# Designs tried in a protein design run: designed miniproteins, single chains, continued (4). Part 108

Each design is a single chain, and the fold is of that chain. pLDDT is the mean over its residues in the fold that is shown.

## One batch from the design tools (miniprotein)

Design m15985
Fold by ESMFold2-Fast:
Structure m15985 (fold): chain A 86 residues (1-86)
Amino acid sequence: GSSIEDINRAIGAALTGIGAVILGELAIRTGNKELAKEAIRDGKIAIEISDEILSTTTSSDAKALAQRGKELGEEGIRLGEEALKA
C-alpha cells in the first residue's frame, strides 16, 4: 500500500485502541459488562489492524502509529477483562 494509505489505516487503529481504553475504563467504573465486551472487541480489532500494518509497511510513521494502536488495543483488552472479573 501507499505510505499515506498505511498512515491512515494506522491512525484508524490507534483511534479504535483509544476507544477501547475509554470503554474499558468506563466498564470498570460502572460495572457495565456490555461495555467491557465492547472494549475487548475494539482492542482486538486495533491489535489485528496494527499487526498487519507492522508486518507490511515500509513507512516509519505508519509503524510508530501502528505500534501505539497495538499498545492501546492491549490496554483496552486488559481493562475490559478486569471489568468482567469484578
Scores: mean pLDDT 91

Design m15986
Fold by ESMFold2-Fast:
Order: C-alpha cells, then structure tokens, then sequence
Structure m15986 (fold): chain A 99 residues (1-99)
C-alpha cells in the first residue's frame, strides 16, 4: 500500500496539473493575464512540494516543472500562446513523472 507521504504527493501533483491545465485553456482563449497568474501559482505550489520531497527523482521532475511553469508565465505575459502552451505541456509531462 502507498505511504501517506506518497498519497499526499500524488494529490498535490494532481492539483498542480489542474492549475496548469486551466492555464492552457486561458492561453488558448487569449486570456494571457489569467494564464500567467495560473502558471505562476502552479510554479509556487510545485516549488513548495519539491522542498518537502525526499525522493531525488521526484524532486528533479518537480524542479523541471517549476522551470517550465515559470517560462510559461513569461511567455503568457508576452502574449505568446504557442510558447506558453508548449512550456505548460512540458511542465505537465514532468509533473506526471514526479508522482
């Protein structure tokens, strides 16, 4: 059976994935301010989870998700939908590998 720590990690990663998916939908609709704020919030959550994560492989994937969420936020601030969505999808791939 998974540990409580593993269950908590899976739940927290799932919440960050929801936030990143909302950012993709906002970027697709041209809501760049909303997309940037959601990506920024996702990066903050992923950083907090990474700081508590003891598994080095999971921590590395969370740190890569943080980097891509920050890049997505910056691309959204520049009005670059394709770049924002690209980085959000890269973040989602790393998040799926963290848990």
Amino acid sequence: APSQEQIDLEVEVALIQIVATLAINDAKRGNFEAAAKSAEYGAKLAEEVAQRTTDPAAREHLQRAVENLKKASEAAKQGNADEAIKYLNEALDHLSRAA
Scores: mean pLDDT 89

Design m15987
Fold by ESMFold2-Fast:
Structure m15987 (fold): chain A 66 residues (1-66)
Amino acid sequence: SLAEKYGEEIKREMMRAALGDAATAAESARRVSEILEKAKENPEIAAQVRQDASDAQYEAGKLRAK
């Protein structure tokens, strides 16, 4: 589904941000914001995508902490 595609893209960007330098993290954050903005066209998709983004950020944070 479209929500799954957005969720996977956000996961990839969050992982890139967690393992990259500050410039990479800033660029990834910008891309995630763009995906979230597009998802707002459908409120149900937007809610699912925000949840997926939160989960991905948590997982990426665990990788950075190690």
Scores: mean pLDDT 74

Design m15988
Fold by ESMFold2-Fast:
Structure m15988 (fold): chain A 68 residues (1-68)
Amino acid sequence: MEGLELLRKLAEEDPELAKKIIDVIIEGVKNKDIEGALEKIRELLDTTDLSEEDKEKILAWARDILEK
């Protein structure tokens, strides 16, 4: 829940980056490649000024989606 709200805020500030993150999640679900998707999301988040805590919250939300 908290990670989704952070991603929504990121989408308001950088919609292109948020779309790239969502596209990586969609491909990870299709390919059943959880760790590959999370690694790509980490690289995308590392291009931002987000705190490590906020990055981890977004990654935790993405992992929850990928594992369902």
Scores: mean pLDDT 81

Design m15989
Fold by ESMFold2-Fast:
Structure m15989 (fold): chain A 64 residues (1-64)
Amino acid sequence: SEFKEFDKDGDGKISLVEMREKLKELGLNLSDEELLEIFDVDGDGFIDKEEFEIALEKLKKYLE
């Protein structure tokens, strides 16, 4: 799963900073506000596996 590639700590959580850097590597330059909108983060600054899977559905729009 792609989540494991993003989860460098192996803790089941991805920080917004790590996510932003990975998306830049894929050619997506998103702001923190855009990341919060896409991932629907509850404000703890971390993305869990369920949030990541939902966000991938939204990101398919931009990964063309």
Scores: mean pLDDT 68

Design m15990
Fold by ESMFold2-Fast:
Structure m15990 (fold): chain A 85 residues (1-85)
Amino acid sequence: DEAKRRIEEGREWRKILEEVTELVLRIQELSSKENAERMNELIGRLIRLDPKKALEVAKEALKLVEQGKEEEALELLERALRELE
């Protein structure tokens, strides 16, 4: 049933949005204001193109930020966005 699949996809999308929001807040706590704002912008653009990919990339970006690798996190997000555009 196609309608059931669409409903399940919508539920998964909402869960992804909630998880991405939590990841963005954690990135903001650990990063400079400028880098956090840029990462939030890139993640927002990714979620509009591919929510699942946005979640995966945001998780990896947070890991890099937790290691103090903010520039690598930005490069990862920019590369992912370029590949989807």
Scores: mean pLDDT 80

Design m15991
Fold by ESMFold2-Fast:
Structure m15991 (fold): chain A 74 residues (1-74)
Amino acid sequence: SEFEKLRQEVKEYALELAEKLWKENPDLDPDVILHRVIEEALRRLKEAGLTPEQRREVVMEIANELIDFLEEKK
């Protein structure tokens, strides 16, 4: 479905962006990375016309994976 495709694309983009920010900005606080990535993901989901319920589902999934990613880096 279109929703499943967008979910996967935004999730992959978010994780790639987080890894890029982590590698390129050694002095950047992990909480700032989390905030920036979630903000960008939300923007993309809103522009794609997803419902509030769909946006919440995708953002929660991304947030959980980002928290795990950032915890592994500490």
Scores: mean pLDDT 82

Design m15992
Fold by ESMFold2-Fast:
Structure m15992 (fold): chain A 82 residues (1-82)
Amino acid sequence: SELLEEGRKLVEEGLSLLSKETQEKLKPLIEEIERLGEAEAPVEELKPLLEEIGKILEKEKPSAEAGDLISAGILALASAAK
């Protein structure tokens, strides 16, 4: 629960630094990671979502601050999975 709350906050801060287009691309993937974390899903189910998010971030080349916040937030959300 705490990891999910922390992850949501960090992701929200990071997304606010990105373009609306990038936010729209990342939001559904991050929401799915949150759902899997809440369900305590196996980490293997998160892997393809994490890879897709990584590819989007590589293409969009966000600021280091935005990238760090999103990465930390996703790590916290993913750490809720078992």
Scores: mean pLDDT 77

Design m15993
Fold by ESMFold2-Fast:
Structure m15993 (fold): chain A 69 residues (1-69)
Amino acid sequence: MPKTKEAQEKFDKGLEYYKKGDLDGAIKYYQEALKIDPNFKEARGNLGYVRTVQAGGDPDGVKEAVMQA
């Protein structure tokens, strides 16, 4: 499976930080999960989302731009 137990534990920590509004903590743990398992699609998606939110961007804005193209 593309997920491993260690990657899953890091991902779960990232989710906990995200739920508390700690975007920096969430990013760090999602990056650790991806370092262990680069094919961890959920961690990659959540990392992208959280980084967009932290940068003051709209995560739906990218989707809207693609739909207009």
Scores: mean pLDDT 72

Design m15995
Fold by ESMFold2-Fast:
Structure m15995 (fold): chain A 65 residues (1-65)
Amino acid sequence: SLEEVLEAALKLINEKNISEEEFNKYLKILQEASEEEKKLAIKLIESAPNLDEERKKKIIEAIKS
């Protein structure tokens, strides 16, 4: 669902101490999303002021895969 996808994106943006299991869980939700949901998630991640550029690029690249 869109709500699940947006929640996953927000967790990746805001959670500084995310475990590898939780990171992969949220990333998988984003990877399995529809193209429109992926677009919206990418827009949220790109607009996140507290996320460093390298992490941002890594997440966006993985979503597009």
Scores: mean pLDDT 80

Design m15996
Fold by ESMFold2-Fast:
Structure m15996 (fold): chain A 94 residues (1-94)
Amino acid sequence: MNKLMSLRAAGQHYFKNKDYEKAIEYYKKALELDPDDAFAWRNLGDVYEKMGDLDKAIDYYRRARDLYRQSGTPRGLKNADIIDKRIEELEKKK
């Protein structure tokens, strides 16, 4: 079992249950193992967006977008485009 995948799964579990504090804890633990985990950066953006902290959400989304773009993979580029559009919509709400 991959420790990183387990921490991501725990973060997603708490996020679904609206336990945002624990979701943040587990996603940050994932980033301690892999600071370049675009998935964990994106999901921290999702958590802060749900909490109404748009500035933090945008910061985390920008990091995830840049990491997905750096991957150069078709999946990474699609994820970066989706995140970029979300950043634009959140900036309009500020």
Scores: mean pLDDT 88

Design m15998
Fold by ESMFold2-Fast:
Structure m15998 (fold): chain A 84 residues (1-84)
Amino acid sequence: SEIRKIIESIRSREEAVEVLESMDDEEILEFVREVARKLGLNEEEIEQLVEAVRRLLEQGKSAEEILEQLEKLIEGLKKLREDE
């Protein structure tokens, strides 16, 4: 959770979910790209996250599920870097 820490700084997880629910799909994808870039991910990792979130949106996943999956993907990328 690095994304969880950033979103929690907005006040609460519940408020973060409400904000994302107020966004359209394109706004959510841009938000994900911007957050990933600020977390220090490279362009290839950013595009992988954006594509994964796009697929979740196409499947009609909730903002809550999208946030959960995004956190898991970022943790996976960090673990991969530790293992090379």
Scores: mean pLDDT 70

Design m15999
Fold by ESMFold2-Fast:
Order: structure tokens, then C-alpha cells, then sequence
Structure m15999 (fold): chain A 55 residues (1-55)
């Protein structure tokens, strides 16, 4: 995946986590699943998770 694609998914996850009734863990699990289904490597998934937590 490109950096742009990772940033877009992280942004979507952060927005989802801001919604009432959505936990940070639920948004993180969704982000991981989307990255895995999109063919991201374990390293790319780990980096995206780190960016999500820092946002």
C-alpha cells in the first residue's frame, strides 16, 4: 500500500472513533481488518496502528 492509502484509512478510523457509541478499540480493530484485506504488510499495519494511536 502507498503512504497516501495508509493515511486515508487512519483518518477514516480516527473519524469513526469520534462517533458516539464507537470505542477506540472498535475503530482500531476495523482499521486493522481494512488494512489486512487491502493486502498491507504486518509492518504497514503496525505503522498505521501507531499513527492512529498518536492521532
Amino acid sequence: MTEEQIEKLVEAGVKLASLPGVSLEDALQMLRKELEEAGASEEQIEEAVKRFREA
Scores: mean pLDDT 78

Design m16000
Fold by ESMFold2-Fast:
Structure m16000 (fold): chain A 104 residues (1-104)
Amino acid sequence: AKEAAELALKAAELAREAALRALKKAETQEAINLAIAAAIRAAGAQFLAENAKTKEQALAAAKDALAAAEVAKRAAEIAGDEEGVKLAEEAIELAKEAIKLAEE
């Protein structure tokens, strides 16, 4: 539970960083909208992960972090932020690991 919550928190933090980078670089309304949505969801996932006390709560945080990271990756790709894409990909892998640990 604790390890899953810690990985979910790190995934959410990286997803938020990727989203905020995409927002700063975005030149299209599509990229702006995706970056904002990802940043909001990542912030929610961070809050859930920080307050997770059960495996079920850690799983919920990890799933929200994964969803935020996937949207952040798309926003970064549209914005042309290669570093942001890599951050989002790291967030996706950490979120998937957190999900596996929370399901054990």
Scores: mean pLDDT 88

